Designed miniproteins, single chains. Designs and how they scored, part 3

Each design is a single chain, and the fold is of that chain. pLDDT is the mean over its residues in the fold that is shown.

## One batch from the design tools (miniprotein)

Design m73
Fold by ESMFold2-Fast:
Structure m73 (fold): chain A 60 residues (1-60)
Amino acid sequence: SRADAERSLAAAREALARGDGVAALTGAHFAKQLAEESGDEELVREAEELVREARRLLGL
């Protein structure tokens, strides 16, 4: 659901803020999947941006 995607995005952002790139990347991928299932293109885009930020933090 949209609410599940939003909670997963929030968790991924918290992980990114504390420097946990692995948790952030995992959370961002999960949030993207939930956003795609809910059909929310804005949440998909936000999750994709978090995936990119987490990958940069990890040197990927």
Scores: mean pLDDT 85

Design m74
Fold by ESMFold2-Fast:
Structure m74 (fold): chain A 78 residues (1-78)
Amino acid sequence: AEELIKEGEEYRKKGDYEEAAKKYEEAGKRYEAEGKLVEAAKAYEKAGEEYLKLGDIEKALEYYVKAGLLLIKHGLDK
């Protein structure tokens, strides 16, 4: 999962925001599968930020909401 975050960071440095977003989304899904909800939320937040840079406001909102719901589920918000 951490490797996918690093791959996303490399794509972001190259200006490939679409591929960076996909890597962060994959990382989020992997962290969710591992039960690491906080790390999954952070990965989805990164994906949302990259979609925002692409002008895809709808997808950015989707991933920000997904991140928030995971944090609520983890019990960090009430």
Scores: mean pLDDT 80

Design m75
Fold by ESMFold2-Fast:
Structure m75 (fold): chain A 62 residues (1-62)
Amino acid sequence: MKEILKLIGEILRLIGEIEDIRRELEKETDPERRKRLEEELKRLEEELKKLMEELKKLDKED
């Protein structure tokens, strides 16, 4: 109904994906796979920051 609800859903999804990748990194021993997971984690964290900024602009609340 509001863009804010969609953004909240996307934020929650990204948080879940970030947590999953962090768990994989704790168990991963292959340097090449670790590098790929770290790159994906960075990408997701950057997307999360962008969505949180959009949420602030829409809601004008902290």
Scores: mean pLDDT 78

Design m76
Fold by ESMFold2-Fast:
Structure m76 (fold): chain A 69 residues (1-69)
Amino acid sequence: SDEENEKKALEYIAKGEEALKAGDGEKAVEYGELAIRYGLQLSDAAKATGLALRGIGIITEAKLKFGVG
């Protein structure tokens, strides 16, 4: 459901932010990608886009700070 996908996207965003704080760039990328995957499944295009951009932000920060692929 949209509610379960939104909950999972927000959970992975939180985990990705925690991974960034811990210096775990690989986990930050993994959680950012999962946040995008669940977020883009939402039928609300504005919410889907917002969650995907937050996941992209986590991935971008991890790549810039930790040099991860």
Scores: mean pLDDT 89

Design m77
Fold by ESMFold2-Fast:
Order: structure tokens, then C-alpha cells, then sequence
Structure m77 (fold): chain A 72 residues (1-72)
């Protein structure tokens, strides 16, 4: 299940934090519909790579997806 994979990736990111692992974990949480967890992980990835346009745009996309879901 996506949540099981997300939990494994989150533990790996906590043990050896990297933007790549955090972004992967965020993607799994997004697929599971957990927008808040996905946002938290992408914010942590941005702290590691604050000049990454790719991570910033991913974060904005997830925030928009959350807003659209809450507007329904």
C-alpha cells in the first residue's frame, strides 16, 4: 500500500535525510491523499535545497491540490 511505502521512506529520510528521499515520501503521501504530510515532507526537502525550483514547484502544486480538494 502507498502508506506503507511512505512510512518506510519517511524512516529512511529521518535516518539519512536527503531531498530526494523526502520528495519520494511526499509523492507516496500525495497518492494516498495525505496532503498535510506531503506538504511537510516537501518543506523539509526545501530546507535541504532552498534554491531548488523543482521542489518549490512541487510544493506549490500539492498546496493547490489540497485547496481544490477542500473547496469540493
Amino acid sequence: MDLEKAEELKKEAEKNPSAETLVKAADYYLRAGDYDKAIELLEEALKLEPDSEEIRRALEAVKRAKAAAEAA
Scores: mean pLDDT 77

Design m78
Fold by ESMFold2-Fast:
Structure m78 (fold): chain A 64 residues (1-64)
Amino acid sequence: SLLERVQRLLDLAETLEPQFPESAKRIRELAQKAKEAVEAGDYEKARELIEKAMELLSQVGEQM
């Protein structure tokens, strides 16, 4: 589900925070906004926010 993807992004952001604090903060902000969008029934906006968070996560992975 979208909420499970959001929770996974939040958990990953906490894991990344010690080494990549700025990226972790941005991923967390996008994931929180995605959660709010899901709760509001705006699944399209939630999906776009999740995709942006995943793209930032991918960029962090390339730096590791």
Scores: mean pLDDT 84

Design m79
Fold by ESMFold2-Fast:
Structure m79 (fold): chain A 113 residues (1-113)
Amino acid sequence: IRPASPEAVAAYKALPDEARTAFESLVAKYGPEVMERARERAKAAGLSDGQAEAVAHNAVTLFADRLILELAERLKTKPLDEAIESVEKNIPRLMDEAVDEAVRAAKAGVPFP
């Protein structure tokens, strides 16, 4: 799972190796939960199993994009360890925002590419 928006891709490429490793670790740790929550929310909203799977993939992509942008922003004013700690404190919010956006997009008929 990797960032997909042009801004998130640019931010990812500009980061030092340690920050990219931290990002990949956070996506690996929280990504499965994001996908599960998104899938459950989509099914509860009356979407088909196939649509729910698409929503889950969109949600984890949105989560990865939000996470890398948050990490990049924190690194402007913080050393890496403090930036990671600050981002981890915001993981629940980033997960909720990504899941809510993916479900909203699906309900509005926006196709996942």
Scores: mean pLDDT 83

Design m80
Fold by ESMFold2-Fast:
Structure m80 (fold): chain A 94 residues (1-94)
Amino acid sequence: MKIKTLVILAHNQADVIPEAIRAAKELKPEEIIVLDNRSTDGTAEAARKEGVRVLVLDTPRDVAEAFALIYVAISGEGIVLNASDGVEGIKKAA
């Protein structure tokens, strides 16, 4: 499967987000974007450390951009995943 954009939804999942991103990278998408819903546990920082694009939903504009990005992913050559699905969930979604 050729995946153009892989979107990971995250909220307070610092413990699982690095493993989820690594599993997502194995699917060889052209782009990985983490959408962080204002996590307080270092989720955004953990995701940035893995070298992917991170969008923190701090403003109404950020939320609108995230929704547009999710819509483009689900309507085209993209996948939207929840970080809570973990490595196994990501592999099954592909």
Scores: mean pLDDT 72

Design m81
Fold by ESMFold2-Fast:
Structure m81 (fold): chain A 76 residues (1-76)
Amino acid sequence: MAEELAKLGEEYEKAGKFNLAGMHYLRAGLEYERAGDYARAAEMFAKAAKNFEKAGLHGSADLARLRAEQAAAKAA
């Protein structure tokens, strides 16, 4: 479930495991997008981007930001 992936992302973020947090938030965003919940998908992709940035994964962060912008546009 997307909510379980988001909770795992939050737990990894609190533990300082930013790469794992980013991956779990990204997966949560994809699941919300598949369910048609574009607002929550945008929120999860934004959290993924922030965590990838903290992990030094700038390319993954840029891709996640683009996904967040696209999901936010569909939510509007």
Scores: mean pLDDT 88

Design m82
Fold by ESMFold2-Fast:
Structure m82 (fold): chain A 93 residues (1-93)
Amino acid sequence: SEEEARRRALRAQEEQQKRLAELNKVAKEVSELIKEAEEYIKQAEETGNLSYLEKAIELLERAAELLKKAGYEFGAESLEQRIEELRKKLKEK
């Protein structure tokens, strides 16, 4: 029946909206971690204190892990590349 088809479609839409809400929550948490990491990178550049770069790396590693768990492999790879760039700066003193 048309009514039964509509009920199935609505349930599928609800499950999709639930998944999107969960992905949006991950995106918000990742965005906040990246913003905090960028503040630490700025502090490292302004002060010359490399301990701020270490803190930034830790935050970006957390963000990359959250993206991997959410299935955003490309986003995680981009953050991992940035982490490697920051690690190179740490090795340069």
Scores: mean pLDDT 83

Design m83
Fold by ESMFold2-Fast:
Structure m83 (fold): chain A 91 residues (1-91)
Amino acid sequence: SKAEADAAFAAAAKAEAELGQFLYEASKIVKSEELEKLGQETSERLTELGDKAAEAVAAGDYAEAVAVFKEALALIEETKEKVKELVEKAK
């Protein structure tokens, strides 16, 4: 439903903001091209997913929009795991 898509969008937007803060905190510990590259690549992929979700919503395909937002959430969690690995290697 549209309400489910709206809720999924809100969850994804919150997670993306939290990822931004997490990357910022990590950048205080790790000065690496890998961290910067990971942040850039993830941002580009999240933008692409956001565009895809917007198309699905415009088409009334709320099930597809929810699926795309779930993919965005999975990407955010995967990116956080990679950032943690980079931070641990810097210890």
Scores: mean pLDDT 84

Design m84
Fold by ESMFold2-Fast:
Structure m84 (fold): chain A 85 residues (1-85)
Amino acid sequence: MAEEIAEETIKRLEELGYKPSEEDRNLILNVLKLAGDMAKEAADDIVETVRKAIEEGLTPEQLANRLIGAVLRAIGDVIDRELGQ
């Protein structure tokens, strides 16, 4: 499941004009694995975050930072689920 959602997420990012690096692809896959049953929600947030960053005209470094931000939010959501919803 996580690998399927990760591949769909990568395709959605490529459709927006962003080509994730191998490191970005691995980060997306790993965070979606951690998200488990919330993987689709995490994927949607990642795509939306990158879409907004592209619309703002951000640099590649800023896009990468926004992607990391979305990954950290997904990890936070997993922690909240484990510790208290």
Scores: mean pLDDT 78

Design m85
Fold by ESMFold2-Fast:
Structure m85 (fold): chain A 69 residues (1-69)
Amino acid sequence: DELLALGERAQELVKKADEAFKNGDYETALKYYEEAIELIRRAMEVAGQPDAEIDPELLKKVEELKKKA
């Protein structure tokens, strides 16, 4: 199940990003959030919704981290 596997990987990366953010490692948090976003885009393609937009809240977190990193 490709969609399930992509979703699990994305969730794991978000968890790692949240952990890095909690530890003040904003560069590592940014890297993991960006990787999670790429996997979410892949999951949208697999689900037949390649033009669906990524969660705006997740994108805002990335922009904030770019400012802090």
Scores: mean pLDDT 77

Design m87
Fold by ESMFold2-Fast:
Formats: sequence, structure tokens, C-alpha cells
Structure m87 (fold): chain A 74 residues (1-74)
Amino acid sequence: SDAAVEAAAEYIRDRLINELHVPEELAEEIVRKARELLVRYAEGELSEEQLLAELQKLGVPPGIARRALRILRE
């Protein structure tokens, strides 16, 4: 759902800024790209493995990516 995508994206944003101390402008760019990937996964265009790999390439650590995926699914 759109709400689940936004919840997952906001979780990624929060972790990048508050745990990893990524500058806010850079975190916003990462989250913008991550949101696109989350939408593609929700639409069935990406597998779980592909989503996690693409998020990691974007700079989202595996633990944060896995939690975001859980939020997206539930």
C-alpha cells in the first residue's frame, strides 16, 4: 500500500539521520531513490533479494533495509 511504502521510507530516513548521522540533504536523496525501489517491489517488479541488493548499493545498510522490508510487508 502507499501508506506502507511511506512508513518504510520514513523508517529509512530516520535511521540514516539519527543512527548513522547522514547529512539531511543526502539522506533525503537516498530516501527518494529508496522510495522508488520500494514501489517497484510492491508492484511485483523486484524480488526481495533484488530490493535488498539495490538498497545496499544506494547506501542503506542491510539491517535497516531488512527492517524497512518488514514494515513494507506489515
Scores: mean pLDDT 87

Design m88
Fold by ESMFold2-Fast:
Structure m88 (fold): chain A 90 residues (1-90)
Amino acid sequence: SFEELVEEAIRLIREAAALVEDPAARAQLENKARLLEEARRQRDREAAITVLAGAIDLLRGIARTADPARRAELERIAARLEEILAQLQA
């Protein structure tokens, strides 16, 4: 369901934020999670799609500069978020 997909995305974004050492980048990911919580409460699919797409772009940017172990985990999270995004756009 929409609610389950957005809840999974929020959980994954927070998991990614915990892997990020830069406080500013972590704060940006946490902000994306908060915006997704709002989209879920409002049942706003278009808002959820927009926020999630932005979170994926941000996460991929963070992963590019991360060490290999963290990069692999962040890229795995980003790949799952892209699957969720595709399901929301269906």
Scores: mean pLDDT 89

Design m89
Fold by ESMFold2-Fast:
Structure m89 (fold): chain A 68 residues (1-68)
Amino acid sequence: SMQDKIDALHLEIQRLVEAYLAGEISEEELLARIEELIEEYADDPEVKALAEDMRRQIERWLAARRAA
């Protein structure tokens, strides 16, 4: 279902952010892997739009971290 796809997207992005915070992946790797997820959901416009919004939120969060 659409909800199952949304739940899977949230879980994947959460895991990527946790890996970044643990120092296991770089900021560049985090953003690249999120871009891959956006492309994976390209045929589901609602899920793709959510993934793009989550990426924008993460980019703003990363910028704030760099400014601190």
Scores: mean pLDDT 84

Design m90
Fold by ESMFold2-Fast:
Parts: structure tokens; C-alpha cells; sequence
Structure m90 (fold): chain A 75 residues (1-75)
């Protein structure tokens, strides 16, 4: 639980940074999508639709994607 909570919080933080750097509607929509995906993943876990291990794997993948997108915005 603690690791999943930390990962989801990090994804939300990276999504927030994407939104802070966004200059176009496409970039804003991308940041919002990252935030919604993190929230959806949290809800899927809370509803018992996925295991903790699966949620952690998906959260890690989402975090990596969010970081990559932020780096693209900084370039």
C-alpha cells in the first residue's frame, strides 16, 4: 500500500509539472490525462478490480511516461 500510494503521488506531481510547463491545449490535455489515469488506477485498486502488484506495475509505467513527457516539454 505505502509503495503504491507513493508512486501514485509521484505520478500526480509529475502530471502537475506537465501542466505547469504546458503552453498548448494539446499539452494541457496530456497533463490532465496523466492525472486522470493516476486517479483511475487508484480507484481500480480500491474497487478490487486489480491486485496491488498489478497497480504498482501500472503506476511505475505511468510515472516513467509522465517523466518522459515532462522532459520533452523542458527540451
Amino acid sequence: MEELERLLEEVKEEARRNLDLAETIEEINRGIALLLQAIGLELDYELGLISEEEAIRRARELLEEARRLREELEA
Scores: mean pLDDT 83

Design m91
Fold by ESMFold2-Fast:
Structure m91 (fold): chain A 96 residues (1-96)
Amino acid sequence: AIELALEAAELAIRAGVEAARAAETRRALNLAIAGALKGAGGQFLAERLKDAEGAARDALDGARLALEAGRLAGSERAVRLAEEAIELAKKAIEEA
């Protein structure tokens, strides 16, 4: 469960970063940054606090923000990473 939550959090961070790189509007950039930060929070919860459920939920929230940002920015890479992060986060929540 914790390993799956960590992988989801890492993908959410990467999706947010890729969306931020492609962002041409302040709205898309803000959503991308929020997604990456939420993913980073999930990574912290998993690694330091051993909170698999909290990590998975934060990864899911971060991935959803990164998905919206990626769609607004037109970044297929960000969208793919975010969709993968969402799927992994949902599996991590089910196993927690």
Scores: mean pLDDT 88

Design m92
Fold by ESMFold2-Fast:
Formats: C-alpha cells, sequence, structure tokens
Structure m92 (fold): chain A 60 residues (1-60)
C-alpha cells in the first residue's frame, strides 16, 4: 500500500525532472507493489500514466 504510493510519488518526481526512464521504472515498481498487495489505487494508475506520457512528449 504505502510502497505503491511512494513509488508513484517517485515516478512523478522523475517525470518532473524530465527523466522519463526513471519515471517509468519508479511507476512500474509502484504498480508491482500495488498489485502484490492488492492495493491498486487510482492515484497509482494516474501517476504511471503521467510518467508514460511525459516520456513520449519529451522526445518531440
Amino acid sequence: AEEARRGAEEALEYASKGDGSGAVEAGTRALRAGVESGDYSDETREAVGRAGSVSFSGGS
């Protein structure tokens, strides 16, 4: 639960720094932690989605 939220926060921080690969890694860890604990939250899903979109947008 808390691990998933922390990973989502780290993903957003990496995304804000323009580190798309770091954001994706942190987001993936958050998603894995959420799935393993059964605590897949909308916040975790949204953070992973934002990290992904920043990665794609940064190349243009």
Scores: mean pLDDT 64

Design m93
Fold by ESMFold2-Fast:
Structure m93 (fold): chain A 65 residues (1-65)
Amino acid sequence: AAAEEARRLIEEAEEALRRGDVEEARKLLYQAQQHLKLAATTDPETAAELARRLRELWERVEQAE
C-alpha cells in the first residue's frame, strides 16, 4: 500500500543520510512525497505521521547542501 511504500522510502532516505549520500536521500524523499499524497486518501493518520518525518528529513538534506 502507499503508506507502506512511503515509510520504506523514508527509512531508506534516513539510511542514505547516515551514509552521507545527500543526492540519494533527496531522490528517496521526493519519491516518498508522491506516495504520501496517495496514502493521505486511504490512511490520513499514518500519512500525517510520515509527512512529519519527511519534513524533518528534508530539513536535514537542506542543512547538508
Scores: mean pLDDT 81

Design m94
Fold by ESMFold2-Fast:
Structure m94 (fold): chain A 68 residues (1-68)
Amino acid sequence: MVKITAETAKGERVVLEVLEVKGNQLTVKLVSGPEVTLKDGTVLKKGEEATVDILVLRESLKILSVEV
């Protein structure tokens, strides 16, 4: 299981679980923290899966750590 800990532009901490990696696309689930809207308009909600481009994720959130 891969977990990403990141910080929003508002300084809030979020934890994402990576469920699938396919090229530049990540399927992620919000595990902890507030709902996040990414720069492309994708909304990450607790308990819901979303597929997002890795560059959009990196531009929308400050990545603090990745646990493999």
Scores: mean pLDDT 83

Design m95
Fold by ESMFold2-Fast:
Structure m95 (fold): chain A 55 residues (1-55)
Amino acid sequence: SPELEELQKKLLEAAKKYKLTDEQVAEASAEVLNALETEGYEGALKALDKALEKL
């Protein structure tokens, strides 16, 4: 979906910028995907921000 593509794009950009490990990217991706399914796109964006704050 376009929303999932945009979220994956943002996560990959953050991974490059902050030099995240594959494990950190996988963990953040799982949290974002879960939020997208349960709370929609806006919830997924908040989950991404929260996951990146932990890293």
Scores: mean pLDDT 80

Design m96
Fold by ESMFold2-Fast:
Order: sequence, then C-alpha cells, then structure tokens
Structure m96 (fold): chain A 57 residues (1-57)
Amino acid sequence: DKSERITKLHQEYVKAYNAKNYEEAIKKLEELKKLLEDDPELVKIIDAVIEQLKEKK
C-alpha cells in the first residue's frame, strides 16, 4: 500500500532528523518525493525541506 510506505518513510525521516542524521533524513525525503511525484506542490515542499537540511550539514 502506497499510504503505508509513505507513513513508514515519514517515521524513518523523523527518527533520522531527531538523531541529527541529516544525510539519512535527506535520503528518506528523496524516497518520499519519488512516491509523491504525481503532486508537484508536495514535491516543491519536500525539495525546500531537503535544501534546508543540506545547510545544517
């Protein structure tokens, strides 16, 4: 189920972010972006978050 995969990736992203593992958090967001690529507005939001996380590294 796509929804279950999105939920799992979001949980893994939150775990990585809280651990300050920004490289892993970015990887999880890129996987989320692939699952949500049918929604260009969500893709823009995810891209913005990825860029913010790159600055924290």
Scores: mean pLDDT 81

Design m97
Fold by ESMFold2-Fast:
Structure m97 (fold): chain A 59 residues (1-59)
Amino acid sequence: SLEEVFEEARRRLAQARTPAEADAVIGEMEKKLKELGYEDDPEAVRRFVELRNEALARV
C-alpha cells in the first residue's frame, strides 16, 4: 500500500549512513509509487518530496 511504502522508506532513510544508501531508498520509493499508480497523486508526490528533502538535508 501507499502507507507501507512511506513507512518502509522512512524507516530505511532513518538508518541510512551514507548518501548512496539514502539514494537507493529514494529510488526504490519512487519506483514503488509509480508501480502503485501514485506518480501523479498530489498527496503522494508531496509526501515523497518531503521525505526526499529530509534525507538530503540529513546526509
Scores: mean pLDDT 78

Design m98
Fold by ESMFold2-Fast:
Structure m98 (fold): chain A 80 residues (1-80)
Amino acid sequence: SEEEVEKAEEEFAKKLYDASVYIMSTRNYEARKILYDGISKALELYEKARQATPEERIRLLKEAINVLDEAMKKAEEVMK
């Protein structure tokens, strides 16, 4: 449980970093908007996770990671 929380937090931090680098590297307005909205939603989920029980924290962190993954995927599609 504690080890799973740490792993989820590490995965979230890495994905948030990747999304943050991506938004800074692109000049495409639609891609930037998608990434900004995704990052904002992921940060809201992360803040909720910090106040949650360990089980709920893992679920919320995984949801936040999925939000970032989908935002990055959508941004890539717009840039094609």
Scores: mean pLDDT 86

Design m99
Fold by ESMFold2-Fast:
Structure m99 (fold): chain A 80 residues (1-80)
Amino acid sequence: LPVLVRAALRDALTPEQREEVEKLIKEGNYEEAADLIAEAVRKQTLERLKAMGYPDEEAEKIAEETAERNRKLVLEDLKK
């Protein structure tokens, strides 16, 4: 698995969500797998930024941008 996918499976996803992502990848549903990983990364990034004292609007913007970049990288790695 790509490094970003492995990290998200370990840190951002529950064991049940991890199994779901692995099944989606095995089935060739790469876009759905990337979407699920990106959503988990967005939520984790948002919580972290809010804990660091970022305003809600700025935290949401950064989390969305981070999730979008992560989704593109994950999807590219899965489609190789």
Scores: mean pLDDT 77

Design m100
Fold by ESMFold2-Fast:
Structure m100 (fold): chain A 55 residues (1-55)
Amino acid sequence: KEIEELEKDPRARKIAELVQKKGLENTTPEEIAKETGISVEEARELMERLKKAVS
């Protein structure tokens, strides 16, 4: 259910692409913010939601 909700968000999909390319440990909220144009705080929130969905 959480994964399905994240799939509707294009920003969350971009985060998933970056994680696949660099690995979760090498993907930072600051890097996501630069790539997507969202705030660092928004990137952190989406990244945490993605981590919970993947677990």
Scores: mean pLDDT 70

Design m101
Fold by ESMFold2-Fast:
Order: C-alpha cells, then sequence, then structure tokens
Structure m101 (fold): chain A 62 residues (1-62)
C-alpha cells in the first residue's frame, strides 16, 4: 500500500537525518502516517510530498 511504502521510506530517512529540523519533520510525518487511514486524499498527497521534500533536503545537506 502507499502507507507501507511511505513508512518504509520514512524509516530509511530517519537513518540519514543530520539536523534537528530534519528529525522534527520526520517525527511529524511519523505521527501523520499513524493516522494515514483517517486522512483525506489531499492530506495523504501532502504527506507524500513532504516526505519527498525532506528526502531532497537530506540529500542536499550531505
Amino acid sequence: SLEEKLRERLEELEKLAETEEQRRELERLRELLERFEELSVSEQVAVALRLIGLELDIELSK
């Protein structure tokens, strides 16, 4: 499922996070993923986009 794929990607990014801001965003996204089934489609898309943005931020921080 999309939820499972996003959760797996989140866990990989938690291993790569270097800043406090990145770790806080990961914490917020984990909270949202625990309630993923309760989110609207637009909210689910927003979570996926935030995860992509965080991944890019982490890669650019290296």
Scores: mean pLDDT 82

Design m102
Fold by ESMFold2-Fast:
Structure m102 (fold): chain A 102 residues (1-102)
Amino acid sequence: MERRKKAIEVLRKALSGVDEALERVQKGEIEPAPLSDVSREEIIEGLRKARELLRQAMEAVEKGADIDTVRRLLSEAANAARHLPEVVSIIAKAMQELDALA
């Protein structure tokens, strides 16, 4: 029970970080790199996908899924957010904190 609770807290914190980054991109506070082929819409779509994958990871934890399933979902979320390094770092930290709980 306690490990599951902590895992959900880790994932909720990561989700909050993704939500904050998404709002900042939508407000124009985060810009694509100059001369980048990556559009703001691609960054927004990637962040929305990462958000959905983090929600799936939380559901997997609640259902008692294998840690490898949760790791895979977090890896996919990091790849979806790859154009925003700060979000990749948030997800990577969540993976490290979850590994410490396993």
Scores: mean pLDDT 81

Design m103
Fold by ESMFold2-Fast:
Structure m103 (fold): chain A 72 residues (1-72)
Amino acid sequence: SERARKFRQEALDLAKKMAEEVKKKYGASETDVNRVAQAAMDVVGGRYISPERAAEAQARLDKVVEEVKKKA
């Protein structure tokens, strides 16, 4: 469906953006890049469920990015 296509595209776009950012800024490992990408996709998924789920997913993404930053 159109909604499913938009969801998939938004999830991939955010995942790519966040993955590229941590790779460029912090030299993140492939494992950590993949963790950030997955967490970013979960944020988009949360937005399609509820504001509470979106906020929980965003907090998870922020935590993963902070952990990657501390390893740099």
Scores: mean pLDDT 85

Design m104
Fold by ESMFold2-Fast:
Structure m104 (fold): chain A 85 residues (1-85)
Amino acid sequence: RQLEADVLVALALIVGAIDIKTSSPEDAEKIRKLMDELVAAHEAGDLQKAAETARKMADYLEKEVGFKESAKVYRRIAEELERLA
């Protein structure tokens, strides 16, 4: 369970880091804040909040940034985190 959650959060951080480097400075700041929220929820052991934050990231990436493929990855991460919660 812990290893599965750790791997999912690590994947989210890798994808987020790529999105930060390829987005505008304004979008990069918002993505970074959502990544910080995801990490804080995971460190607190709040996998439900981590899943909610991952969904929020997916919605932001799809609707405001247009990173549809990254959004799909975050939706899958959210589903798996919610399953583990």
Scores: mean pLDDT 84

Design m105
Fold by ESMFold2-Fast:
Structure m105 (fold): chain A 63 residues (1-63)
Amino acid sequence: MLPKDGEAAAKAAENAAKAAEALGNSVAYQRTRDYAEKAKEAAKKGDTEAAKEYAILADNHGG
């Protein structure tokens, strides 16, 4: 993605959620997935800072 903004952050959060799902840890998956969805929603609203913060939270809880 050219801008490296909220869209890239949301994609990173989604990848973290998929990694947590692959590990079979349902608690980590649910938490990471929730943050990934919040990152994607923030990105859609143009809130790049919130999207990045949720992506970091997803990464920290998924791996």
Scores: mean pLDDT 69

Design m106
Fold by ESMFold2-Fast:
Structure m106 (fold): chain A 67 residues (1-67)
Amino acid sequence: SEGNERAKLEEEVVEAAREGDVEKAIETVKELAEKFGPEAAKRAIDLALPYMDEESKKKLEELKKEL
């Protein structure tokens, strides 16, 4: 279902952030934006930010501005 896929992608963004996999986090955020819209992607970014280093946070914050 739509809700299950969105939640799974959101969880994948947070998990990638926790693992320090910035590229996977960015890729999954872009997939969320494409499939579920910019608001879903922005929400996933906000949930991931607490688990990331300062440089990675800047990359996701810039991505959030472009959505």
Scores: mean pLDDT 85

Design m107
Fold by ESMFold2-Fast:
Structure m107 (fold): chain A 60 residues (1-60)
Amino acid sequence: MVTFEVELEDPLRAIGLALRLIGDYPEAEVSLEGGRLTVTVPDDPALAEAVRAELERVGA
């Protein structure tokens, strides 16, 4: 299990990213608290790398 945690200053950006991740990566568990986004993925290196790349794309 791999967990990513990202802090975003804009709550609307955080919500948009969370919804996108839920849609694109249904096997990932996404949790949002204010601007803090937590994404947990099963032990799948390809899925973990895809999620990491998506988080990096938003400048997190």
Scores: mean pLDDT 77

Design m108
Fold by ESMFold2-Fast:
Order: sequence, then C-alpha cells, then structure tokens
Structure m108 (fold): chain A 69 residues (1-69)
Amino acid sequence: MSAEELFEKGKAYFDAGEYEKSVEYFEQAIALDPNSKLTPEALFLLGQSYAALGKTEESNEYFRKSLEL
C-alpha cells in the first residue's frame, strides 16, 4: 500500500470520527514516505485526531511538527 493510499484511508476514518484508526493510518503513511507532499497535512490531522482523543500532549507535538515543514 502506498503512502498516498494510507493517507486517504486515514482521512476517511478522520472524516467518520474514527480517530484511533485515523491515527494508525496517518502514522503508517508518514513512516512509509516522511518526505511526501502529504506529510505536513498528515501531521496536522494527527494533531487534530489526538486532540479529539483527549491526548493534548501528543496533539501539541504533531501540530508543532506540521508547522516545521
């Protein structure tokens, strides 16, 4: 599965409110291609997903990472 396919699955789960699954797919997408043009958006959506799960520390970490790219 490509990083783009993993990102699209993560986004579909995010839009469905399934934040735990969205996190899994976005993390896999970033791990497969950390230099992808999709990586800044995936990092930002990871931040939002962790915020929705009440994980404020992880949320803030990923928001910072998304702004560094």
Scores: mean pLDDT 84

Design m109
Fold by ESMFold2-Fast:
Structure m109 (fold): chain A 67 residues (1-67)
Amino acid sequence: MEDIEKAKKAFEEGKYLEALGYATEAIVRDPDNAEAYRLLAEILEKLGLPEGAQVARDRAKQLDPSL
């Protein structure tokens, strides 16, 4: 999915707010996308939102326990 790839690239470049936008778009397009929730958790940790990161991580594991 294009949005998840854009989110990963923005995250790697340190553009966490842009990465947040793309990860959110990926989730809107596919609410069962475990990888998008996993990436959202990493982005939220970088933004200093650890509680939000934990919720996103729990959702990712619920959708795909291997993550």
Scores: mean pLDDT 81

Design m110
Fold by ESMFold2-Fast:
Structure m110 (fold): chain A 61 residues (1-61)
Amino acid sequence: AEEEIKELHQKALDAAREGNYREAAEYFRKIADIYEKLGKTSEAEQARRLADYYEELARKA
């Protein structure tokens, strides 16, 4: 789970660097789902906010 989150986080950052904001948002949504499954509500909410942020950037592009 923790290793999976690290991999998804790296993929999200790589996608954002390439301007692929939709893909970045999708990775942060997956991170949020994993945190929620682990009972990490605060971390899940933070990841959802990052997903919303990148989804908004995708709409502006």
Scores: mean pLDDT 83

